# Designed miniproteins, single chains: the designs that were tried, part 108

Each design is a single chain, and the fold is of that chain. pLDDT is the mean over its residues in the fold that is shown.

## One batch from the design tools (miniprotein)

Design m3754
Fold by ESMFold2-Fast:
Structure m3754 (fold): chain A 59 residues (1-59)
Amino acid sequence: SKVDKIKEELKKHGFEIKTDENGKEYVTLPDGTKLYLEDIANGKDKSPAAKALRKALGI
């Protein structure tokens, strides 16, 4: 799936995939920004950080 592809790319870039209390997977950026994998995959997060991360991952 698109989420699985993003998860593997994040791991290749040294990100640790974490899970919240509701079972949702996320990563924390070096600046402390928390991004959910689903929101990255679906483009729901329109923030500059999420857009930059999607571009870096090739999605």
Scores: mean pLDDT 76

Design m3755
Fold by ESMFold2-Fast:
Structure m3755 (fold): chain A 72 residues (1-72)
Amino acid sequence: EEEAKKLYLKGLKLEEQGKYDEAAKVYQKVIEEYPESSVVPDALNNLGLVYEKLKKYDEAIKIYEKLIKEFP
């Protein structure tokens, strides 16, 4: 749990710095390595937003669909 939260906060910091590619990788790591963590819905939401910033709209849509399906 603490490891997942730490990675999520790292992703937020990278996002604030405009390092969207790095932020996306960190959020994806949270989702893949800590799928049961309480921060996963927030990581999914922010990953979608970061993909939109990177103009990766197809990837963003897939992430939002996952968020809606798994955390209704």
Scores: mean pLDDT 82

Design m3756
Fold by ESMFold2-Fast:
Structure m3756 (fold): chain A 106 residues (1-106)
Amino acid sequence: MEEEIKKVVEALLKVVPREKLEEFLKKLDKYILGVDILNEPNEDALQVFQLVKELIESDEELRSILSEEAIEKLSKLPPPKDPLKAGEILMEQIGASDLIPELKAL
């Protein structure tokens, strides 16, 4: 699990344009501040939040995009159950679905 999470995070950072990740995180920050993400009923949305936590723990510049309150809320989440699926959903949400085969190849 830990090794799979690390591979998915590293693959996302290599494959996805930084500008797309930054824009997504800016939008996500506003959403997290207004919503209880710890009790997210949509499992796919929850897995994306869980993967974002792992992503910002691995990249200080991406972490700096989020408010301290959003970071604190994310820090309470467990790791994603299916890191690859979470990565695919994240890439679809940011408009990078064409790069999913590259994510899977790494």
Scores: mean pLDDT 82

Design m3757
Fold by ESMFold2-Fast:
Structure m3757 (fold): chain A 97 residues (1-97)
Amino acid sequence: QKEIDIEWLKEVEKVLEKFLEEAKKGADTEALIVLLEKAQKSLLEKGKKLGVSEEVLKKVEEIYKKAIEKLKKGEDPVEVFEEAIKKVKELIEEIKK
């Protein structure tokens, strides 16, 4: 279970790092929100099929939901994605212990 959860979380982290790079390039926030919502749905569907634990899936869903809410409120996309990446890394470390 740890191996499945960690491998999928590393994929989630890589996707968020790509969003961070787009934000640093000055990508449109509304476009980032649409793409982030699609990425969330795709990643969660893949995680369910791979057998990722329900608790890990819910925590990642909350991380994405929080990021989307912050972007909709006009927070800096760079800061939003940096925080989301930090939360995913923290979750990986919690599972490793």
Scores: mean pLDDT 85

Design m3758
Fold by ESMFold2-Fast:
Structure m3758 (fold): chain A 56 residues (1-56)
Amino acid sequence: LDELLREAARALGVELDLSLPPEERLAILSKKALEATPEQFEAAAPLLQEAHRLLS
């Protein structure tokens, strides 16, 4: 899970606060994905989907 969130943050160009719980990190990255370019969103979406699956 931590690696998926790091990769998603990298794809979105976001500096991620690693002290936040995974659900908060996922929420931040999901919001950033909506503001991202289509290219960034396409790269991050599979990672965010897998992180969502692991947290469900």
Scores: mean pLDDT 78

Design m3759
Fold by ESMFold2-Fast:
Structure m3759 (fold): chain A 73 residues (1-73)
Amino acid sequence: SQRLLQLLEEWLKLPREELRRKLLEAGLLTPEQADLLSHTQLAAILALHELDPERARQLGRELVAAEEARKAR
């Protein structure tokens, strides 16, 4: 989606700590979950949340699960 890419580009302009704060305020991630994710992953969840909040929550769960699995190895 062109709109999703535009939103992602705008969110990527913000520093990681600002993205983290907004995700915590929106209730999309816990602090521990946010600390597992990269700058780009945090921005992607916020971009998707503007278009489809349910898909954004699912993306957040999938990204956290993948990072937890990576850490457990």
Scores: mean pLDDT 87

Design m3760
Fold by ESMFold2-Fast:
Structure m3760 (fold): chain A 63 residues (1-63)
Amino acid sequence: MEKLNNLDDEELAKFKEKAMETFDFSEEQQLAIAASRDGAELREILLSYGVPEEELEKLIEEI
């Protein structure tokens, strides 16, 4: 597992894709996820949308 701030563009894209396929987000939430610049920002967005930290850890393990 890499540090979230050290994810490259491909790993960040995979993280976004895995999050969107795993959880049901609104169109507006999906746009916010797509606009995130790094893994730390994405993590904060997902937590704010109610994704538990344990589930985020599982998603990160898959990328």
Scores: mean pLDDT 76

Design m3761
Fold by ESMFold2-Fast:
Structure m3761 (fold): chain A 69 residues (1-69)
Amino acid sequence: VATKDGKPLSALASGQVLLSIAHEEEKDYKAALESLDKAIELLQQMPDVDPALVAKLEKRKAEVEAKIA
């Protein structure tokens, strides 16, 4: 089981996604982007990650990046 700091990587990635949503609600798109990057990185460290989940987060990251530009 993939873990970091005693927590599953999936749980840590979910935490980063929630932080991204909170930052988007505050219109802090740069912080939201940083949290999404960390979530994607954590999920990619999992050998059995669902590619559809990664693609969904990458699409969300692109949408947040568009708001920064």
Scores: mean pLDDT 77

Design m3762
Fold by ESMFold2-Fast:
Structure m3762 (fold): chain A 89 residues (1-89)
Amino acid sequence: MALEKARELAEASAKALVYKKLGDEEKAKEYKEKAEKLAEELKDVDLSAHEPELLAVYYETAAELLEKAGMDEEAELARKKAEKARALV
């Protein structure tokens, strides 16, 4: 259950960052608030063993949004980071 929330945190964090880069301040704020709420819920949970998986989820989410936005170079870099993180799992 905590791992599911951690994955949601990774996804929300990635979406907040990408929407901020795209200038969509309303969506950036929405996902930032969601990420902050999830981070507060997880503050006493040790997720260090799951860091490679969570990092992969973060970059996979970022790559998908960047690709949809036409930011192909940044999407490719995010995909490579996700693949590197997956290799550590």
Scores: mean pLDDT 83

Design m3763
Fold by ESMFold2-Fast:
Structure m3763 (fold): chain A 82 residues (1-82)
Amino acid sequence: SKEELRARAERAIERAEEALKEAEELKDATTQEGVAKLIAAILNAIGDAYEALLLYEKDPEAFTEEQKKKLEEIMKKLGGKG
């Protein structure tokens, strides 16, 4: 259903935003552990963002305008163009 797809997209977008926030908090990491956590956060953000993008390609009409804007913002941040 569109409602189920929208709910899945919302969760993927939220996870991607949380992962990007964690990456931003770790951006100045200089320790091996800190750098590893930063890389993991970036990879998690990429994975969750692309899950949302795949859901969008499957049924773009299921997405709210707010979800589309959030996904666009996430993709811009991942491209380093925020």
Scores: mean pLDDT 85

Design m3764
Fold by ESMFold2-Fast:
Structure m3764 (fold): chain A 81 residues (1-81)
Amino acid sequence: SEAERILEEMRRLLEELRRELAATTDPLEKMKIAREYMARIQELARRFFEVETDPKLREEALKILEEFEGLLREVGAEVAA
């Protein structure tokens, strides 16, 4: 379904973000990368929640967003140090 394709794309973007952050050493550059991926993941999540009513799939999307928010907090802590 379209919703399943969106969910899979969200997972792919999260893993791409992890790879990009792991390959980057400058905390300010990490923040730039994280903000760009944030915009993309949030837009996909918005579309997903408009079309998907299955509570289990909605919970999976929320977990992806939580992991993404965790990565942003980690990068923010590096910049603040």
Scores: mean pLDDT 84

Design m3765
Fold by ESMFold2-Fast:
Structure m3765 (fold): chain A 94 residues (1-94)
Amino acid sequence: MSIEEKLIELLEEIRESIEKQEDPKNPDVQAALEVIDETIEKIKKGEVSPEEGVKELKRRLTEIADRSTDPRLKLLILTAAHEVEKELKKLKEE
């Protein structure tokens, strides 16, 4: 499996985890899911590299977290952003 394919699977797993655990009516949850979906599509279309996609995703998720008034959701979004960056580095080393 390519790095792109593995990253897409990871992003899909994170998306499903957030959707299952969080309130889908929360605007910050919707924004986070939209950013993840957009990143998956850009990588699938070859519009961004895995590294570019993860960098943009992390930046946009951090912006969503920074504006959120829910400390729990803020931590969850920031954790997701850091996990994606960490796993991409690991995939590139393997």
Scores: mean pLDDT 81

Design m3766
Fold by ESMFold2-Fast:
Structure m3766 (fold): chain A 68 residues (1-68)
Amino acid sequence: SRDRELARELQAEIFAEAEGDPDKQAALIREALAKGRAGSDERARAFLAQVQRMADAGREAAREIAAA
């Protein structure tokens, strides 16, 4: 289906351009949602929430390391 194709394209873009960078992953997902190119908006929003939690955890860990 078109939704599956769009989701696959978004996953490929994340893998190619934002692997290991949750902030950049979140930005790409938000852009795809804004353009109606994310596939399933519900699934994309759930994935965005998960990626945002990873980004927040990474920033906290970086602050703790810098403070040590």
Scores: mean pLDDT 75

Design m3767
Fold by ESMFold2-Fast:
Structure m3767 (fold): chain A 110 residues (1-110)
Amino acid sequence: SAEEIRASLARLLQDTIADLDAFIARSTNPALIAVATATRAAYQDLLAQMPTLSPRQALDRVIDLEVDTSARLDAVFPDLSPEERRLAILLEASFGIHRIHAYVLLKELE
């Protein structure tokens, strides 16, 4: 069960990294690219540390990273074009889905 949670969380992190790669590839805004690139690096670091963390510690860090990234996106939002705002909203929606999945996994930790 703990190993199943770790495997599910690893897939979540890998999927998030893939989403960020796709976002970076199609974005032309330096501020958006900077936020996505920093977030991608943080998720890669977390994925590398997964074997040393408890599932609860790893899930808490995912939630914290998603909250931090949403705040950073909100900070640049007023300076974005309508198309860039749409891309930022889609990225935040993917984080929201991943956060729900993380909360479901937290319920399985007992």
Scores: mean pLDDT 79

Design m3768
Fold by ESMFold2-Fast:
Structure m3768 (fold): chain A 55 residues (1-55)
Amino acid sequence: SAEEQARLAQLQKQVEVLTELLKKLEADPNADPEVVASLKETIERLQKQIEELKS
């Protein structure tokens, strides 16, 4: 459906933005490890939602 396609596109865009943020934080030696861990968990959760929508 159009709604599923729009949701999939939104989730993919969110993963892309958060992955770029994660790269920047991983390159920063002063980055908070808890923030990095939380961001990784968020990306994994969104990836699972993308896989569920494809199924």
Scores: mean pLDDT 85

Design m3769
Fold by ESMFold2-Fast:
Structure m3769 (fold): chain A 74 residues (1-74)
Amino acid sequence: SIKDEIIELLEELQKKYPSITPKALETFKKLVLEEKDEEVLKEVKERLEQALSQNEGLAMRELLLSMSLILEKN
C-alpha cells in the first residue's frame, strides 16, 4: 500500500539522516497510518522520495513540509 511505501521511505531517511530522532519517526508513522486523504499521501510520498536524493538540510525541509500537510487537515 502507499502507507507501507511511505513508512519504508521514513525508515530509509532515518538510516541516512541521524538527525531524525526515533520519537519523530514514530510520530510521523502514526500520522501516516491515520491519514485518509490519498492525495495528501501521494504528495507526502513524492516529497520523501525527493528527500532521499537531497542534502540533509533540504531533506529535513521536505520532511517538515510533509508533516505539515498531514497536520493542517486535522
Scores: mean pLDDT 79

Design m3770
Fold by ESMFold2-Fast:
Structure m3770 (fold): chain A 100 residues (1-100)
Amino acid sequence: SSLLEEVKRLIRETQQYIASHPDLSAEELLALVEETVRRLLELAKSMSEEEIKELLKHFEQLIKAAYVHAAETLDEETTAALTARLQALHDEFAAYAKSL
């Protein structure tokens, strides 16, 4: 669907932005990831089971990109907080996908 393609594009662009901006601050990274995830969660409510499963794969790639950036640029406390938030968001998506 056009919605799935738009969401995949959003994830890809966010992942690419993180990869191409090594000077991205902790606050900027956290805000970017939280905004992206908020949009993904809202859109997921209007998606089919198949589309949500496809989205989960791309979401995992975004999470990995954020972890790499955090490990390279952020302090331990900020990295731990970001990791916890990303893990909670992944668990929410996975639980939703399994409920279908």
Scores: mean pLDDT 77

Design m3771
Fold by ESMFold2-Fast:
Formats: C-alpha cells, structure tokens, sequence
Structure m3771 (fold): chain A 93 residues (1-93)
C-alpha cells in the first residue's frame, strides 16, 4: 500500500540522516527532529481519521472520546493505537 511504502521510505531516510551525522550530538539532534516531525504527521493522520468518522455519522460521544484521547496522547504508540482503533470503527460503518 502507499501508506506502508511511505513509512518504509521515512524509516530509511531517518536511518540515512542519523548515520550521516559527524558527532553523537548531531545524530541525537537529527533523531529528535525526525521524532517530532513523525509525531506531528501521525497526529495529523489521526485528526483526519476522526474527521472521516464524523462525516460517516458516528455518534457524538464516540467522536468526543477519540478527540479527548488525541489531546492527551504523549507517545507515538498512543497515536498508532488510536489510528488502528479509528480505522476499525470506520470499517464498521
């Protein structure tokens, strides 16, 4: 799928960027910048899925719960779990 290919490409680009840095400090900075960018991109994907769920007529209480969980999410894993749950809910509609 296009999404899986994009994720593999991003992981490869991350590895290349980190390995291309001359110092441990530069590698840590590049890794942190990539982590922040990936976290923001994943948040935007989750926001899009919540919007799709709204358009498909999901109950307001379900939408509010996902929006609350998104607002409180602090880790990439929490965002990935939200994406999977949202994709499942969308598939059930």
Amino acid sequence: SANAAALRQAQFARREAVLGADTPEARARIAQQIDVSEFVAQKLRVIGLIFDLKLLGAPEEVIEEFEKRLKNAKTMQELLDLEKELEKKIAEL
Scores: mean pLDDT 78

Design m3772
Fold by ESMFold2-Fast:
Structure m3772 (fold): chain A 90 residues (1-90)
Amino acid sequence: SLPPPQLFDEEQYEKLKKAVAELVDLMAQDPLPYPEEDFLQALRHLGELLQRHATPEQQAEIKAFLEEELSKLPPSELKERLLAELASLP
């Protein structure tokens, strides 16, 4: 009864990549502009969107980008929590 999940078109995927890059820029700020839990929730919601709407290639691309960019952040409890959350993504 529910419609099948619609895959991202090229424009939607480009907008998602831009939003992910902007999220990473916010995570690199000191002090953080938002509570740590907001970033963790954003990563969980991204994972749900990728599982429902992204191709396997798009999922791998976004995950690899996030792994690289988060690894560049200075050592912190938030960094470890973000990397753990990312490892749970599909």
Scores: mean pLDDT 80

Design m3773
Fold by ESMFold2-Fast:
Structure m3773 (fold): chain A 58 residues (1-58)
Amino acid sequence: SYSSNANGMGSNNMSDTYTGMMNMYMMMGMMDPDNSNMYNDMANNYMDSSDYFNSISS
């Protein structure tokens, strides 16, 4: 399998990866206000996933 630093991916921390995804969707929501509800929902989903992995990794 290939594992390299690309688009914020890393083998070290899933929580960090999901935080990056959350920030990307938040930015997309700001750029596309007609779909902000959809992007905000996706960002919240990644935030919940990040919190979950953070809780089980600590």
Scores: mean pLDDT 68

Design m3774
Fold by ESMFold2-Fast:
Structure m3774 (fold): chain A 100 residues (1-100)
Amino acid sequence: MEREERIAKLAQAFADADYASEKEVIERMKNITDEQKEELLKAIEADRPERVARYQRILKENLTDEEIDEMVATLESAPSREEQLAAVREWRDRFAKKRR
């Protein structure tokens, strides 16, 4: 897999983790209707291509080839989607702390 393909895979995983987290928050909202929840989720999903492109740029500029390979291997070896999401969330927290 080429570097660009690995970065695209990671960017998609980050977008998937964002969507899963936002979906969980929206589904727990008690003050809006199911129709409003569906509208919000559709809006978030509509932004996915732009979000993926943004993550591709961030990952390309901030990660070494070794870090990219390790992250892709972690995603591919994860036995469940929950573990994939947990790994991505940990990486996001690490990036947030590194930026501050």
Scores: mean pLDDT 79

Design m3775
Fold by ESMFold2-Fast:
Structure m3775 (fold): chain A 91 residues (1-91)
Amino acid sequence: SSSARKKFEEERRRYKEEMEKGKEAKKEAEELEKNRELVEESEELRKKYEENKKLGEKYERREKILEEASRGVKEIGEIVKKLSEEKEKKR
């Protein structure tokens, strides 16, 4: 039981770290896009823009999945609450 909790906490921590990196990457891509002319002249800035854009797009996809999953969890929670209330009424 303790081992399962540690694995769950470690997975949640990794997930949070990936989401934060995605947010930072999105911000960096937006800042680089504002200075597009400078980015086009520098190979290093172009590579940094491409990497940050890919990470930012991955973050946006994950955020959408999490929003959909969050809605599903709320719906399941409401169903469980209704089932619990019906069991109490029969007693």
Scores: mean pLDDT 73

Design m3776
Fold by ESMFold2-Fast:
Structure m3776 (fold): chain A 86 residues (1-86)
Amino acid sequence: MIEREFDVAAGESNEIILPAEPGDEVIIRVESNGEEFEERAILEANSTIYLEVGDTLIRLSFDEEKQELRIIARSLENDSRVRIII
């Protein structure tokens, strides 16, 4: 189990890269404007997944050969705190 947390300022984007394998479940939790949101995704080989988690746009890009998940989070109107669990 890997867990990471990072902040994204309103109108900004932040990126993180985590090790991941095919079939891993990714749990994304976003705290924004005093509310919590959760989305989940299953990683398939060489996939890109777009999620809207509250006010935050999340792009998941999985590279099976590198065993890396690239996560880009963009907060639209409010500062957000993003937590990723794999």
Scores: mean pLDDT 87

Design m3777
Fold by ESMFold2-Fast:
Structure m3777 (fold): chain A 115 residues (1-115)
Amino acid sequence: DDIEREIRLSLLRMILSITKIAASRGNKESEAMLPLIEEAVKLAEQGNFAEAFRKLSEAYKKGAEESTDESEKLFYLSMSYNYLARAYKLEGDYKKAEELLKKGKELREESERLR
């Protein structure tokens, strides 16, 4: 679906723009994430959306590694699992996607408790 592809590409480009601005302002998590998000956008522009979401997942995992706040670490890890689930869903592995979404939800709920 062309509309679905356009929405995915727009999402990735928005994430890249926000990350570039945050990195330029000295946000260390965003600086660590930026190269991987740039790779994700390039993959999406080539139509490789599953690989793009895998790179986006890797970027958020790097964001978690650079974060000093425990709530923020868990939030980034939750996002990493959610984007990895999107990659598996695009490849037709719905069972793996569901397992990853469950893990992401658990991490997000823990992050919100720690606030």
Scores: mean pLDDT 88

Design m3778
Fold by ESMFold2-Fast:
Structure m3778 (fold): chain A 65 residues (1-65)
Amino acid sequence: MVEVGDRLRVEGLLGLVAAAEVGIRPGDVVEVVDIVDENRVKLRSLRTGAEIIVSKELAETLPRV
């Protein structure tokens, strides 16, 4: 379960998706900045400030830091 303020390390499937969509790189740290709805969360790169919306289940697969 992810919550606003959680910090997640970009790896696996999100690393590939984020790189393709907003230029976030594997190993970057993203923060949950909004719970968009029951199935989606907004993540923000702490390094670049880039934002993406991903499924909650995908975000929950990422390591918390």
Scores: mean pLDDT 78

Design m3779
Fold by ESMFold2-Fast:
Parts: structure tokens; C-alpha cells; sequence
Structure m3779 (fold): chain A 75 residues (1-75)
């Protein structure tokens, strides 16, 4: 349920070096509203595959939504 935990879990089970390089590009695509591009970027990481790429892309979207609102907890 926590998007941060979903991303961390995918990273732990995948080539962490390749995923770390792909995450900024996928995150940028998601921020721009291009979820399909985010999925393609993450799917190119060895060991991620299409299912994990979709889950990671959804988690990145949720993280960006949280950053945008600030959750009002730190304000």
C-alpha cells in the first residue's frame, strides 16, 4: 500500500544498479503524465519485467501526487 515500499521492494528483487539508473527517467515520464513511457523505461531493466514495471510506475505516480500535495502534514 505504501508507494515508497513498493519501489523499495522492486529494487531489492532486481538489478539495483540498473534500476537506480532507470528510476529517474521513469519518474520524469510519470511526472509528465506519460505512464506508458515510464513502464517502457522500467521494463528495459533486467529482471523487472512488464508486471513489476507497471507496479513501479503506479507507485511513482502516487509518490509524485504525495509530493505535490505535501500531505499537509509538514505544512
Amino acid sequence: MSPEQVIARIGAGTDSKALAAALPKASRAVYEGNLEEGIKILQSVPGVGPEKARLATEALKALWEGVDTGRSQSL
Scores: mean pLDDT 69

Design m3780
Fold by ESMFold2-Fast:
Structure m3780 (fold): chain A 77 residues (1-77)
Amino acid sequence: SKFDIIKEAIEAAPDKIALAFYTLIDELDASEEEKQELVKLISTLPTPESTDMDLARALIHAKDEEELRKLLEELKK
């Protein structure tokens, strides 16, 4: 699911996008339960010094899982 790929992205690069996802949580097309799961995940991560808001928005607004996977691979580089 799109939500599972987003969780994978946050776990892969929490320093880049975890705070951004916390800020943009209401823009995410996910259930309230899934949003609460993300907030709990983010709360377990160390506080990053910076965040990439543009990358987080690109992940949130990806048109399909294929685009989301491509963004995840770019994030891992």
Scores: mean pLDDT 77

Design m3781
Fold by ESMFold2-Fast:
Structure m3781 (fold): chain A 60 residues (1-60)
Amino acid sequence: GPAAREGARRAAASKTGEEGAAAAREVLDQDPANAEGLRRGAETGSAAASAAASWEEAKG
């Protein structure tokens, strides 16, 4: 959901690394339906959380 997306985005933008990965993992584990989609997308690119952070910078 949107809340999970916001959480992952914020974590990634904060430190982009171990903490971001851990937060994204927790979100994925909490939303199994969303986890499958996010995981599939993340494998195609770097990582869903990292992609979100990069997308935010591109917006600027």
Scores: mean pLDDT 55

Design m3782
Fold by ESMFold2-Fast:
Structure m3782 (fold): chain A 115 residues (1-115)
Amino acid sequence: GQAESDFFSALEEELKKNGLKIEFEALPVGDFKEEYGLTDEELAELTAEVVRKYLSTLPELSEELVEQIARAAGYLSRKAIAADAAGRGLVMAPASMSLEEFKEELRKEYEKRKK
């Protein structure tokens, strides 16, 4: 909700203040969602896992901060998917990733869930 969005914005500002530039963008992955038969929740959870892995490569972030940001990204992705009347499958992704790079990371996380 609002609290997660406010937390995310405050956290981005705090990270930027400490010289860490972490920016997020809304990426349309509706084609990926349809291809893999994902629900809104499943797509949001895969997005959170991609974000968590990306943030884990940053040496200045604690595991607690990584988990909080990843959860916020998943939550905001669920809200963005639901609010998008055009059905584009909008998710919160690291701005440093291209759409194709982000889809590849989503595919890797999806494959890890297969037994």
Scores: mean pLDDT 77

Design m3783
Fold by ESMFold2-Fast:
Parts: sequence; C-alpha cells; structure tokens
Structure m3783 (fold): chain A 81 residues (1-81)
Amino acid sequence: MIEEIAKKATEEELLEMIDHFKNMLGLSEEEVEELRKLAREDKKAFISRLIKLFQEAKGLNEEDALKAIEKMIEIIREKKK
C-alpha cells in the first residue's frame, strides 16, 4: 500500500500535500521541513511519516491515515486536469 501510494505521487504532489496537512495536523516548521526533505529524497519514508503524524495527532489507525493520503493525492491531481 505505502509503496503503491509513493509510486503514484510526484514530488510536486507530495509538496502540495504538506501545505494541506500542515494546517490539518498542526505541524511545526521543523516537521514541515522534514517532510519536504523526504518528499524529494524518499517518497516511501514521506508516506510512512505522514501515517505516523495522523496516528499521533488524530488517533487514526494506519488504514484510515492511508485513505486520507490517497484522497488528497486524488484531489491534487483533479485540480491539475
């Protein structure tokens, strides 16, 4: 699942997700900087880090966190059509 999401998303889409989730999850500037680095260098680690942040901030399980991430990628893609 994480690997499939990482393959579907471009670096640009991951960076756009950070801006959305920054407000939703109340991310610090340090966490945002970490996510931006992961979006460029390791997409799988980026997705894993987002799942962890959703679990910590919202009490979501891994499955629900993954669904939220997939939905955001879809929204970003539709905006570019």
Scores: mean pLDDT 78

Design m3784
Fold by ESMFold2-Fast:
Structure m3784 (fold): chain A 116 residues (1-116)
Amino acid sequence: SREARIAEAEARIEEVRREFLEGVSKIFKKEAPEVADEAVEKVKAVLEEGFARLRALMRAGAPLEALRAEVAELVAKLNDIVESYKDKLSDEAVGELLRLIQEYGERVVAIVEELA
């Protein structure tokens, strides 16, 4: 059923979110330990809000373009968090975080495209 496909997509997005958050946490703890907890909590808050909106759109049967736009907005907010800590991170760490954010967005888009 469509409800079963949405439930599967939600579970897969949560798995991707968990892996992403683990990667982000490891980088901040290594590179900027004094702000790591603060930065990770900001990332968690953005992910929780973004997933709640994406879930509502999926359950409402929103068109794929609306789902993609929501993921793009989530990616932009995550990039803004990294930018706000750039003075406390090496260029390499910033690059790794931006790569993880891009990969996270691409993986979530791939999951929601399967609902189309």
Scores: mean pLDDT 90

Design m3785
Fold by ESMFold2-Fast:
Structure m3785 (fold): chain A 58 residues (1-58)
Amino acid sequence: MTPESRAQQLFLEGGRALAEGDFDKAREYYTRGGRLLGGKASERVVERHLDELVARAA
């Protein structure tokens, strides 16, 4: 599996954890996905997911 495909899987798992109210797991998956992609664009995607997580937790 390519790093990009694996990152997409991790982001999907993060979204599922977020839907279940498991914010710690969601954050972990988003962070791991971002590490696999690297670079500025990937950091932007991770930030967007984390912002959504924070908004739902607040």
Scores: mean pLDDT 71

Design m3786
Fold by ESMFold2-Fast:
Structure m3786 (fold): chain A 87 residues (1-87)
Amino acid sequence: SEEFEYWKELAAELAREAARLYAEGRELEAEVYLGLALMVVAVAKLAGFSEEEVEEILRAAAEAAREAAEEAGDPRAGERVEEELGL
């Protein structure tokens, strides 16, 4: 659905930014974006998205974080975001 794609893209964008900020050493700002990504996932669960849809949102967020971390030259930043997403 259009709503599902929007929330998936939003979670991915927030996770991507969190990983980038961690790679830059901007830890407090990274934690804010990570918190927002976790809130998007929590609200998706409460809104009645299926377990499969929530897993797809989490995978998209993790993939975006990994990509951003690689681009920034710090893969550990991506791993940190994945760990906090519960992956």
Scores: mean pLDDT 87

Design m3787
Fold by ESMFold2-Fast:
Structure m3787 (fold): chain A 91 residues (1-91)
Amino acid sequence: MAEAEERAREAVRRLTIELLGPEEAARAEEEGRARAAELVRASQPPAEVAEAALRDGPTLGLAARLAREASEEQRERLRRLEEELLREAAE
């Protein structure tokens, strides 16, 4: 399970870097991390829950940025990237 979760986090990070660039991806990761820290500070959950939230925060930030802030140009880039990957996989 942990290995699959780590692989999923890495996949989301790589996808975001490909679509938005490494600087934007780093920004999204920081946003997610800050949001997770704020949530932990506000609700003070058990240490195990807090640790999980902080660990997953960056990935959630990446996913949220990808879903919400994809501009027309970035959506076109995403479509092109998807087409290229599908073409490569089909060959």
Scores: mean pLDDT 70

